# Designs tried in a protein design run: designed miniproteins, single chains, continued (3). Part 29

Each design is a single chain, and the fold is of that chain. pLDDT is the mean over its residues in the fold that is shown.

## One batch from the design tools (miniprotein)

Design m9049
Fold by ESMFold2-Fast:
Structure m9049 (fold): chain A 84 residues (1-84)
Amino acid sequence: PLPEDLFRVIEEAEELLKRAEELLEAEEPDYEEALRLAEEALEKLELAERRIRAIAPEELRKKLEELKERAEELIERAREKLEE
């Protein structure tokens, strides 16, 4: 079994990504806040990735890669809007 703290970090990252997506999809999007939340999610996912490299099932590694790609996509989208 994986440490409970690792699952918590991943769950927190997923929650942050969901909030960032909601902010980007809003009628009046908050791009600055969405960027901040997506960056926090990426930091949490990078921490989880470092931990799983010593311990991990392949399935969890794939989940982390998918979530990191999602976070990076949201960061890029928010940055693009903020730089306009």
Scores: mean pLDDT 80

Design m9050
Fold by ESMFold2-Fast:
Structure m9050 (fold): chain A 76 residues (1-76)
Amino acid sequence: KEVLELLRKAREAAKAGNGDEALKLLEEALRLAEEQNNEEIALIVQAAIDGVKLTKDPEKRAEIVEQALKAVEKLL
């Protein structure tokens, strides 16, 4: 749903080197997960935000977001 769509967009932004856009999309996904009271998804998205902030490499950022996307898909 919306969280998965935001995570897909964040992955593409990260891959393109648009780290600020990727973080904005991840923060939107976190807000939606919190609004829906989905603590597990919120924790996964928060971990992705923290991971993306620790690296400037677009490929590594995209990989971090991809792992979050896969984890969220398992919970839906």
Scores: mean pLDDT 85

Design m9051
Fold by ESMFold2-Fast:
Structure m9051 (fold): chain A 90 residues (1-90)
Amino acid sequence: SELDRLLREARKLLDEINKLVQQAEQLLKNGDYDSAQKLVDQAQELIKEAERLIREADAIQPTPEVTMLGFQLLALSGEVYVIEDQIKKS
């Protein structure tokens, strides 16, 4: 179904965002601020796309899975914000 497609695409984006966050945190620990910022920028673009897919899924049918993905996206967005804040303070 269209809902299942959107949910699969959103999950793939959340997995990719999580990988970028983990890589950016490692680069930040190593003092590679420029590379960390590039991964933060990439993660922010994927966050916008994931938000769009989750909103489209919610518009088709609000489900506990859609709500859970929304909370996961908010958590990842918070992690990206913390990394960007640490880069700016460096």
Scores: mean pLDDT 90

Design m9052
Fold by ESMFold2-Fast:
Structure m9052 (fold): chain A 55 residues (1-55)
Amino acid sequence: GMVRNPAMAEKLTAGGKRLLAQGRYEEAAKAFEQALKYDPDNEEAKKLLEEAKAK
């Protein structure tokens, strides 16, 4: 698998949160999916991805 990059995952998760706040749920979900590719153990990104997909 890819080398873990928590810093990039955190940056993408922050971007996804901004998209969620704007009601851009599909774009937010894509941002969280990208975050999980960099850090698959990021529990915040996992939870927020589920929230974005539920909308």
Scores: mean pLDDT 81

Design m9053
Fold by ESMFold2-Fast:
Structure m9053 (fold): chain A 72 residues (1-72)
Amino acid sequence: NAIAWNNLGVVYKKLNRFDDAIKAYQKALELDPNHALARNELSKLLAFSWGVSQEEAERRIDAKDFTVPAKP
């Protein structure tokens, strides 16, 4: 369920496994698009990962564009 995926994302984030955390939060929102905690955490992680604003990350979440750029 969405709560379990959100909790998994929190665990991955604490382990500094940010790509896995992003995927877990994406799954939470796929199951419950109104899950505020998952949406907020995902937007912050995507903003950091992509080097964009949290507003831009939220816009991409709404467009269902979850492609994370490869880091050097």
Scores: mean pLDDT 73

Design m9054
Fold by ESMFold2-Fast:
Structure m9054 (fold): chain A 60 residues (1-60)
Amino acid sequence: ALSEEEAERRGENARAALLADGASEEQAKTAYERAKEALLQGNPRAAMAAVQEGFRAAGL
């Protein structure tokens, strides 16, 4: 499992990428929260899926 700080950093990177590509604050926040939770649980595959779902929900 990643440290809380590292999981938060990776979640923030996902949020920033979604916002840069035109996703809403709500969509970016949802992807951030789900990715961070998955990383803290030691599931990087679920974290990647959460980010991909965020892009899909935004129509990106």
Scores: mean pLDDT 79

Design m9055
Fold by ESMFold2-Fast:
Structure m9055 (fold): chain A 77 residues (1-77)
Amino acid sequence: GMSDESIAAAKALPASVAVPLLVRELESPDPQARIDAARALGAIGDPRAVAPLREALAKETDPAVRAAIEEALARIG
């Protein structure tokens, strides 16, 4: 496994920290923040993001945010 301490020292958030923060941003009142969070989750590619992204998609009414979540899910697999 990777050392979270070494990743933190590089000033980069590990997926174990970044994914929960980005999942919280999917509930932001700002549509752009939700798009950015979905794209970041897709780019990270962590399969633990799949269930939160599906839950966000079920509640999402903005077409641009929905598209970003669908693209993220496709990238994760």
Scores: mean pLDDT 76

Design m9056
Fold by ESMFold2-Fast:
Structure m9056 (fold): chain A 82 residues (1-82)
Amino acid sequence: MEELRKRIEELLEELRELAREAAELEIAGVEDPELEARERELLEELKELLSKAPEEVREEALRRLGEIQEEAKAYIEAKRAA
């Protein structure tokens, strides 16, 4: 259980870092297929771990994933407005 929660936390942190990098590339108008592939791999691993996790752990992880996505979107909007 502790290892599962730790791995989910690590995946969410990697996804946050990739989301920021993807946001910078989107602002620059650049596509990076390798970054997209890495994000997909991390999301699939996260989904697999969440399928094995208790409901409360799944709900918290999905909430945090949503926050990461909203942070990236807000960052892009703020930079485009400047």
Scores: mean pLDDT 82

Design m9057
Fold by ESMFold2-Fast:
Structure m9057 (fold): chain A 69 residues (1-69)
Amino acid sequence: MMTEEQKEKLDKALEEGDVNTIVSFLSSDNPELRARAVLALGELGHAEVAKAYGLMMKDPIVQEAAASL
């Protein structure tokens, strides 16, 4: 489960288009937070970034979320 602070930070980064902050969440130990970061990157038009990170890190959660973009 993600914290309220993590959710607020991710939502703010999405609103501001802060790709670097969203990308930092792809390295989180929390799989729910990683999945939400992938969707946020897709919404900002950076689906390729999410796909590349999923493949490089061999993260099945990120790869599955990115495949839906």
Scores: mean pLDDT 77

Design m9058
Fold by ESMFold2-Fast:
Structure m9058 (fold): chain A 76 residues (1-76)
Amino acid sequence: GDKALIEQLVKGLGEALGLSKEEQELIAEAVLAKLFGSKEEYEKLLEEIKEKENAEEILEALEAVLRLYESLREDE
């Protein structure tokens, strides 16, 4: 399903960028909230990301995952 695909994209990209399991989990949750959850849920997760020491890198990874998922959806 979509969650499994998003988690695999986050794992692959996150490992390539040296992100922790916790950071990968936050990115996966934020992607799911943006695509399938509420605006409020997504905003809460963005605030959690902003509290991280490497927030900029995590946000860049989030953007990349969203772009990859969108591209895969367009090919369906």
Scores: mean pLDDT 80

Design m9059
Fold by ESMFold2-Fast:
Structure m9059 (fold): chain A 61 residues (1-61)
Amino acid sequence: MEFTDEEIEEIAKEAGVSREQAKKAVDLVNKSKGRVTPEQLAEELGISVEQARIILEKILS
């Protein structure tokens, strides 16, 4: 999946993370072909599991 800069900014705002964190999240999901868990994403980005779950819902929807 590919996202525009505008879509990444929207994900960042909804999850309460930085644009850079949202971009890293998209890259991780693409690299794992959607097989990353919310817990793994939270650890990689230094965010809460709840924030990671919101990001994954936006990316996978």
Scores: mean pLDDT 79

Design m9061
Fold by ESMFold2-Fast:
Structure m9061 (fold): chain A 106 residues (1-106)
Amino acid sequence: SPLEEEARKLRREAGVYFNKGDYEKAIELYEKAIELYREAGLSPAGPYTNLGIAYLKLGEYEKAVEYFEKALAEDPENRTALRVLGEAYRKLGEFEKADEYFEKAR
């Protein structure tokens, strides 16, 4: 659908800003992409994972955990989300939780 195409385009545009190191702009665009993904009936798991990674890059580790948990609620076996959730817990000093998620990502 046109809405699905717009949602995917916005997610790609967010990725361009992320790759430039403009994490704040990437976050803004990923949040808009999540809204469009839900309206289009698409799983927001991927955009939630992207949003969490952008928060990791900004050092906002608790916020990153929140979005990775939202991604895993949509797709529990998402290896990328499991791995980066482990990374976020490691940054928070939650080493036991980090190791559990790294093991699940194998």
Scores: mean pLDDT 90

Design m9062
Fold by ESMFold2-Fast:
Structure m9062 (fold): chain A 78 residues (1-78)
Amino acid sequence: SLAAEIAALRKRIVAAAQRHHDAAAAGDAKATAAALRELAATLDELARVLEAAGDLAEAARLRAQAAGLDARAAALEA
């Protein structure tokens, strides 16, 4: 179901955010950048599902958040 797909993606977001927190706490810039990229990709996946469901405003918000995370990852990779 759509609700189950959204719930699974939200759990993946929580797990990815925890990996980001752990990498940042360890001072590992490479792992932090990778975790930010993973979080951004999962947010874009959720945005795609929400776009298909007609929730365009929430999808746009998530895509903006994902773009910000990708920008932070790029800064760490430079």
Scores: mean pLDDT 90

Design m9063
Fold by ESMFold2-Fast:
Structure m9063 (fold): chain A 78 residues (1-78)
Amino acid sequence: VEEYEKKIKEDPNNAKAYLELGKVLAKQGRLEEAAVYYSKAIELDPNNAEAWEALGEVLEKLGYYDLAEEYYAKAEEL
């Protein structure tokens, strides 16, 4: 977590660092925080299919099924 947080501080536009931080948080069960960082990754790189899919998975686990379906559809289009 701290490693990717440091990368974000060094380059706030590093979409990959936000994606990787989201993955670490999701593995820890910190799903709402993971969703925030996946959303940041998508804002910086909206063509990153992996970030859309990862956000969909986290939203599904949080019970936001309609949003998860929408984000999975976005990932499939990319």
Scores: mean pLDDT 79

Design m9064
Fold by ESMFold2-Fast:
Structure m9064 (fold): chain A 76 residues (1-76)
Amino acid sequence: MVTETLVEAAIEELSSEDKEERARGAAQLKVAAEEKPELAIPAKEPLEKALSDEDELVRKLAAEALKVLKEKLPDV
């Protein structure tokens, strides 16, 4: 279930030193953008920063999350 708390936790995971936690954060934010895009708006800037991540999987998941968010909320 997508909640404001889940989005906040996923944004914090994007700042983790562990690449697996950053990938999990990006994946959770993609789910949030698909199910409740309004709650995922605060993740836009953190996800844009994650596009420059050192890990390829984190970059891929962040790009997919941003694509979904922009498709659901084109005016944001």
Scores: mean pLDDT 81

Design m9065
Fold by ESMFold2-Fast:
Structure m9065 (fold): chain A 55 residues (1-55)
Amino acid sequence: SPEDAKVAAAQQALGDLMRARGAAAGAPQAVIDAWAQGAVDALRTLADYARRLAA
């Protein structure tokens, strides 16, 4: 759906932003990966909840 495509794009953008910020802060790669994954998963959960409220 268009909404699923928007969520996927938002997840990609958030992951890219968090990787860039983590690298700039000198964080270890494992910490950056865990941080980005947590945020991407939270965004998907929020998007799924918002979709249910809109239905």
Scores: mean pLDDT 82

Design m9066
Fold by ESMFold2-Fast:
Structure m9066 (fold): chain A 80 residues (1-80)
Amino acid sequence: APSQEELEKIKEELKKQLEEVKKNYPEVVVEAAEFVAKKHLELLETPDPAKQEAIRAAYKKYVAENEEKVAEAYEEWLKK
């Protein structure tokens, strides 16, 4: 597991990356990036395997429900 200092650095780097995504990508892609970043941080902060599986299940559900919508938004953005 990362140290508390490493975890704080990862949070700061992700926040900076999300700000750049917000400037350059459509809202649907931004929302997906924010969700992925949040789940990644939750997984890093969670040492319990059962809780890790719950986080992964939530991630899989999100991908299944939003994958096509995010892909369509990204393809439309690329046409510009």
Scores: mean pLDDT 77

Design m9067
Fold by ESMFold2-Fast:
Structure m9067 (fold): chain A 67 residues (1-67)
Amino acid sequence: SIHEGVELTGKGLEAYRKGDYELAIEHFRKGASLGSGLSAYNLGRLLKELGRYDEAEEAFQLARDLL
């Protein structure tokens, strides 16, 4: 659900704050798979920060489709 996707966005942001980028990516990907454009957008931002540009572009396109 959208609510579960929003909760996963929060968990991803918490993992990011702690420096656990792998866990943050996992939570954002799961949130995006549940239809959260916010999770997909945050996934794209994190992937771009990590230099993973192709994956970031895919995540931003997914965010656009979900928002």
Scores: mean pLDDT 86

Design m9068
Fold by ESMFold2-Fast:
Structure m9068 (fold): chain A 110 residues (1-110)
Amino acid sequence: SLPPVIRDLARRIVAEKDEVKSEALRLLLELMAELSTESDPELQARLRRLIERLQDLLELDPAERAAIDDILEQLIAENTKPELDPAQRAAHEAGLERLEEEVRRLEKNL
């Protein structure tokens, strides 16, 4: 289910044995997977900002960034819905807070 460019990036990073960049790529894939199931526009925007921070951290070339951006626009177009109820939103926000903390930790370590 992963796009070819994402699979290729994962293989390259693992082959280089850069553990921090491999962790950042894993988190990028997790954020993209989360975005694929997120229907709330505000939470989608937060996920997009985290993805952009990881793209910067990973120093992706313009072609790789463009391929990822195309995937993100497709996911947003397919999944945008009315806002979540308060309990659902709280659960999604808790998940995002964890992902935001993981991004911050990686930024400190690279």
Scores: mean pLDDT 75

Design m9069
Fold by ESMFold2-Fast:
Structure m9069 (fold): chain A 62 residues (1-62)
Amino acid sequence: MEEKLKELEEKAEEFERELLRRYLAGEISPQEATELAREFVREEAEKLGLSEEEIEKLLSKL
């Protein structure tokens, strides 16, 4: 589908919710949560064939 960016955004929001839950449960640190979020967005964006410019734009939203 041509809505790959929307799918990525939806997955990122779901992942962010999961990270927040894990952080509140004491499973991860704030620094670890930030690193996991960046890695997740980069990996999913790469799978979708996004350019580095697009990936950086997405990471700037975090």
Scores: mean pLDDT 73

Design m9070
Fold by ESMFold2-Fast:
Structure m9070 (fold): chain A 99 residues (1-99)
Amino acid sequence: TEEAIERALEILRELLRGLDEVASEMSTETAIKATSAAMYGLSLIVDVEFGEISVEEGLRLMAERLEEAAKFAEAQGDTKTAELLREAAERLRELAEEV
């Protein structure tokens, strides 16, 4: 639904705001990985809007990519960034169950 897409955009916007706040504390490699994951999420919203994939599928793929980025951040010692990415992934997974 359109409401699910709006909620996903809210989750991604909150994630990007959180990442900006901790940007000076994270490694360059983590920053690239986290930003790439968020941008991939935005591209999936476009795919959903154009009917290329379902809302549920888009939300699941977003959550998966953010979880991969969270694991990368954790491995780099960027624990705050890992937490932000993991929280966003969990919220997107919960949203996928509601659609």
Scores: mean pLDDT 86

Design m9071
Fold by ESMFold2-Fast:
Structure m9071 (fold): chain A 95 residues (1-95)
Amino acid sequence: GEEKKKEAKELAEEAIRLAKEALRLAKELMEVDPSKLLLAIGAALRAIGIIFDAELLLKNIEKIDPEEALARAKELVREAKELKRELEEELEKAR
């Protein structure tokens, strides 16, 4: 119950942090390799979506089933980590 909601909140905050890092990397990719502009824009929009979903989860945390909240928060962290990794790989290729 309560412990799962606390974990979901911490994971949602982690997803926001990781997605904000991905936004920074997307901006860096655009500056380093202009040919990647469309990829960088797409990545930025994905990051914004993760932030929006995580903030919506945090706002409604008391209204959501704790197990569903935890599962959604875990998925958002996974998506944010994958996006960050993809952008780090593209930045390595651009150098």
Scores: mean pLDDT 89

Design m9072
Fold by ESMFold2-Fast:
Structure m9072 (fold): chain A 79 residues (1-79)
Amino acid sequence: MEELKKAVEKAIELAQSEDPLDREIGLTFLAMLLALAKRYNDKEALEIIKEGVRKLLDSPDPEVQAEAKRILEEAEKAL
């Protein structure tokens, strides 16, 4: 659990980067972490993903905003 929590935090940090490549890597990691949290029915991880992804809704990158909204909706459905 703790390692997944730390991984989510790092993925969000990358998705907030000024570097478009880092943002893409961060979004990819978030999608993978969401899939793992859903697979193991890890409600705590799903809640952490929801909280972190909300920070990405303010991103100036519309692609980051769209993916953040999708991840948020999927995490909410899995809870």
Scores: mean pLDDT 81

Design m9073
Fold by ESMFold2-Fast:
Structure m9073 (fold): chain A 57 residues (1-57)
Amino acid sequence: MTVDEHLRAAREALRAGDLEGAARHLSEAVTSVPRLSPEQGEEVERLGVELQERLGR
């Protein structure tokens, strides 16, 4: 999978309430490349914050 495919899968997992799947896809997106684009970095940050909010409950 590409970074963009992992980010899409993470977003879909969050929408479905699959927090474990979302965390896995975000981790794979971040580790699959040496540097994210600015757009990819912003998406990772946004999804990571939403995931942390949902896990914090």
Scores: mean pLDDT 79

Design m9074
Fold by ESMFold2-Fast:
Structure m9074 (fold): chain A 65 residues (1-65)
Amino acid sequence: MMEERLSALLAGLSPADAIRVATAAAEGKELSDEEVREIAERSGVSPAHVREAHRLLKEQVAEQD
């Protein structure tokens, strides 16, 4: 379900960018539009891909808390 989708989205990101998105989500921080664009450009994915990964990570962190 959402977990499989999140894993697929994170696999599309570079390891460094995946860690950055995960850290922001764990801290409850929103990524700026500029940060989303930079991550998308570096990882070769769409900005929507980055935003979806961050959203799903925030939901997953909220479930653990």
Scores: mean pLDDT 77

Design m9075
Fold by ESMFold2-Fast:
Structure m9075 (fold): chain A 80 residues (1-80)
Amino acid sequence: SSERRRRAAALYSAGDILEVGAEINEELAERYEKKAEEAEKEDEEKGRELRKKAEEYREEAKRSREASRELREEAERIEK
């Protein structure tokens, strides 16, 4: 069915976008982790705040990756 094929293609594309989003959030998390490490040397409270920010980006990346996986699994199911 052309309808199923188009839907599968759209789900794969959406999954790819979410995967790129996860990569961006992981890069941001790594950046904030490095900032936290440097900040902790002079200001423990500021370091803790930055680590929490990094954790939030890690959680966002995880959600985006899980959503991407679910969309790809749905695409695979409708292609069967």
Scores: mean pLDDT 89

Design m9076
Fold by ESMFold2-Fast:
Formats: C-alpha cells, structure tokens, sequence
Structure m9076 (fold): chain A 55 residues (1-55)
C-alpha cells in the first residue's frame, strides 16, 4: 500500500519536476484525494511522502 503510493508519487513528481508549480500542485492534490479515497491514506501521510521524495 504505502510502497505503491510512494512509487506513484515518485513517478508523478519525476514526470512533472520541470513543469509549472501549478501543474505539479494540481497533480499532487489529485493523488492525495485518490490515495485518501482508495487506500485510506491520510493527506498528512501523503505530504510526508512528498516531502521525502522532494528532498
């Protein structure tokens, strides 16, 4: 579950790393909603994963 979520986030971040901040933020918000709805992963946990992947 978390490993799949981390892989999805990493893929999206890598694809959109050179895109506008607006596009990246939009994609990350969509993924947060999806992961909360489908996997029950809190948005705070997803934010921690994003922080880790962007470091």
Amino acid sequence: MLKEAENLLKDVIDELKDSSKEDLDKALEALKEFLEESEGIPKSTVNELIKKLLS
Scores: mean pLDDT 77

Design m9077
Fold by ESMFold2-Fast:
Structure m9077 (fold): chain A 75 residues (1-75)
Amino acid sequence: SREELLERAAREARIISLLANYVIAKKQGNYEEALKYLDELIAELRRLYEETGDPHYRRMAEWAEKEKKEIEKKL
């Protein structure tokens, strides 16, 4: 349905936006802002994994958690 297509598009856009904001903040040396976006990204990816069972979201969340540990060392 139209609603299902729009919901998927919104979820994908949200993930892309969070990832882009994380990358920009990290490049600017704004590690506190980068952590904020990583936390939101991890939460969104975990939720999508629970809803879909798609291992892609699990792998992305695991990557983001590893990134978070590296950024935390910079604070």
Scores: mean pLDDT 86

Design m9078
Fold by ESMFold2-Fast:
Structure m9078 (fold): chain A 52 residues (1-52)
Amino acid sequence: HMKLSGPARAYRDRLFERMARDAGLTDEEIEELRKLPESIRMKKLVEKFEAK
């Protein structure tokens, strides 16, 4: 329902997907992370980078 934040949210979602794919995550893993709040989702992505 928030028209003003729509483009900014879409841009952040695209950046997240790109970062996750660059980190070697599968589409399935990305979908699992997308179910989490953005703050938790980013924390999990960072943990994946640290595990490398």
Scores: mean pLDDT 70

Design m9079
Fold by ESMFold2-Fast:
Structure m9079 (fold): chain A 71 residues (1-71)
Amino acid sequence: SSRNPYLEAQQALKAGDYRTAGEGYERIAEGALREGDRELAAHYYRLAGDAYEKAGDFERAQRYYERADRL
């Protein structure tokens, strides 16, 4: 069966694996965009940004925040 990106992201976040959490949230946001749900996509892009900020990847975090703000 295909992995559940939401559960993967939550488990990674809980484990302190912020990079994997950010990647998971990005995949959820991309899925939301394919379904036409821009508000849901913006929400998950912000969560990806938060995860990358916790990982110390401030440049990547900023790009996700900007992407969310454009939706």
Scores: mean pLDDT 86

Design m9080
Fold by ESMFold2-Fast:
Structure m9080 (fold): chain A 65 residues (1-65)
Amino acid sequence: EERRRQLILSTFDRDGDGKISDEELEELKKLLGLEDVSDEELRKLIEEMLKNLLDVGELRFLAEE
């Protein structure tokens, strides 16, 4: 599960604009086992994870890379 969280963060960071393409959203749904979840629900999950990581400061380090 932690590995999936890191993948989601990496996807956001890779785009550099905080957006995930439709194709990447489909891959994430399959990876997370959330195939029935809407794109909007998945984005909400990602946003929640990012907020949690902001408190740790690790997000800054990942973004700097």
Scores: mean pLDDT 59

Design m9081
Fold by ESMFold2-Fast:
Structure m9081 (fold): chain A 118 residues (1-118)
Amino acid sequence: MRPRLAIGFLGYVTADGKAEAVLAAVDEENRLVAVPGTILPDSKEELERNLEAVRRYAREHGATLLESIAEGDSPADAYRKAAEGARVMAEKAEQLGYPLLADFFRGVADAYEREAAR
């Protein structure tokens, strides 16, 4: 039986404590849903707080949670590792039958690979 919700949380942290995250959630009909208690993080502490809020929401709703956090010594290193994590999340989402979530994280991987090349 398929869970009613699937959530993907992807973030990166640099050695100086800068952070970024992307979040997408879909229901069993592949409709986008909002996850309460999250903000756009700009620090490791905010990223960790958002991740805990997402983990709590997933537990409370019986949702499938896909998560990946990349740690890099530089923004380029962090983006490269985050792109790798996004591709793994996309593959898992596709295997679990969440094609909209898979497409989202494939797009995120492509964007982060472009940022890493700058």
Scores: mean pLDDT 77

Design m9082
Fold by ESMFold2-Fast:
Structure m9082 (fold): chain A 71 residues (1-71)
Amino acid sequence: SEEEARRIVDEAVAELERMVKEGKLTNESILAIADRVEAELRRLGFSPSRAAAYATAVVLHAIGLEVERML
């Protein structure tokens, strides 16, 4: 369901925010979290395009956190 997808994304976002606070956010960790989100959504029956869209949102959020850190 969309609610389950939102929960998975929210948990991934919270993990990224914790990594930023610890000064440990890396490109490798961002990609690993995004890949996990995509795989979990595909397992729930989401289409590849929908799963990729949510994973992309996670990556974009992480980029936003890094940009904010640089400012």
Scores: mean pLDDT 81

Design m9083
Fold by ESMFold2-Fast:
Structure m9083 (fold): chain A 68 residues (1-68)
Amino acid sequence: GLEEARKKAEEYAKKAAEAAAKGDSKQAHMYTLQAREAGLEAGDEELAEEFGKKAEREGVRSHILAQE
């Protein structure tokens, strides 16, 4: 249900923050995308848009590092 989707979005958001704190930009990016999708399923478009933008920034950072 929608409550489960909301809880999943919060779980992925927490995992993304933990991965970012550890310097794992790739895992942070993946969890941010999962949080965005779960947010959309919960009907929280604002949360989904915020995490979508964050995922784009993490993706750019990850791409630059991967080009080394």
Scores: mean pLDDT 71

Design m9084
Fold by ESMFold2-Fast:
Structure m9084 (fold): chain A 81 residues (1-81)
Amino acid sequence: SWEQEIGKIVRETAKKLSKEVVEELDKVIKETWMAYLEHGAEAAIAVLERRTKELQEKYPEYAELLKETAERIKAILREHA
């Protein structure tokens, strides 16, 4: 399923991040999922974009990886809008 595909992307990314950043990314993904359930794909994408930008600013050493991960997840969400 597409949910399993997103889960795989997040797990692959987590292997390249510190524990602190993994915990923050997990929070972002949970918030994105809640937005999807309550308001649909467009709202979920908006939350993911905003929260990922905040995370990139907090952890600039992971900014590119976090952006790439978010773009992969957004592509999947757009297909299921």
Scores: mean pLDDT 87

Design m9085
Fold by ESMFold2-Fast:
Structure m9085 (fold): chain A 72 residues (1-72)
Amino acid sequence: MDIDEGVAQIGIGVLRAVLPSMEKRLPEDALKRVKELIRRAEEALRRGDSEEAIKLVREAIKLEEEALKEVE
């Protein structure tokens, strides 16, 4: 239990919580990529690699932002 682990857990939780809303707005390909990044972040956190988990969370957020700009 450290601050980096907590930040990674919160980031993953937020990404998962907004995913149903993103399913309505993002193309299927973008959703698949976001889901894969979330999965990899969870795997990194399971290994105790909180820094890698945070990095993957940030990549997922960036991908959602870029994909959202390309729709509507």
Scores: mean pLDDT 78

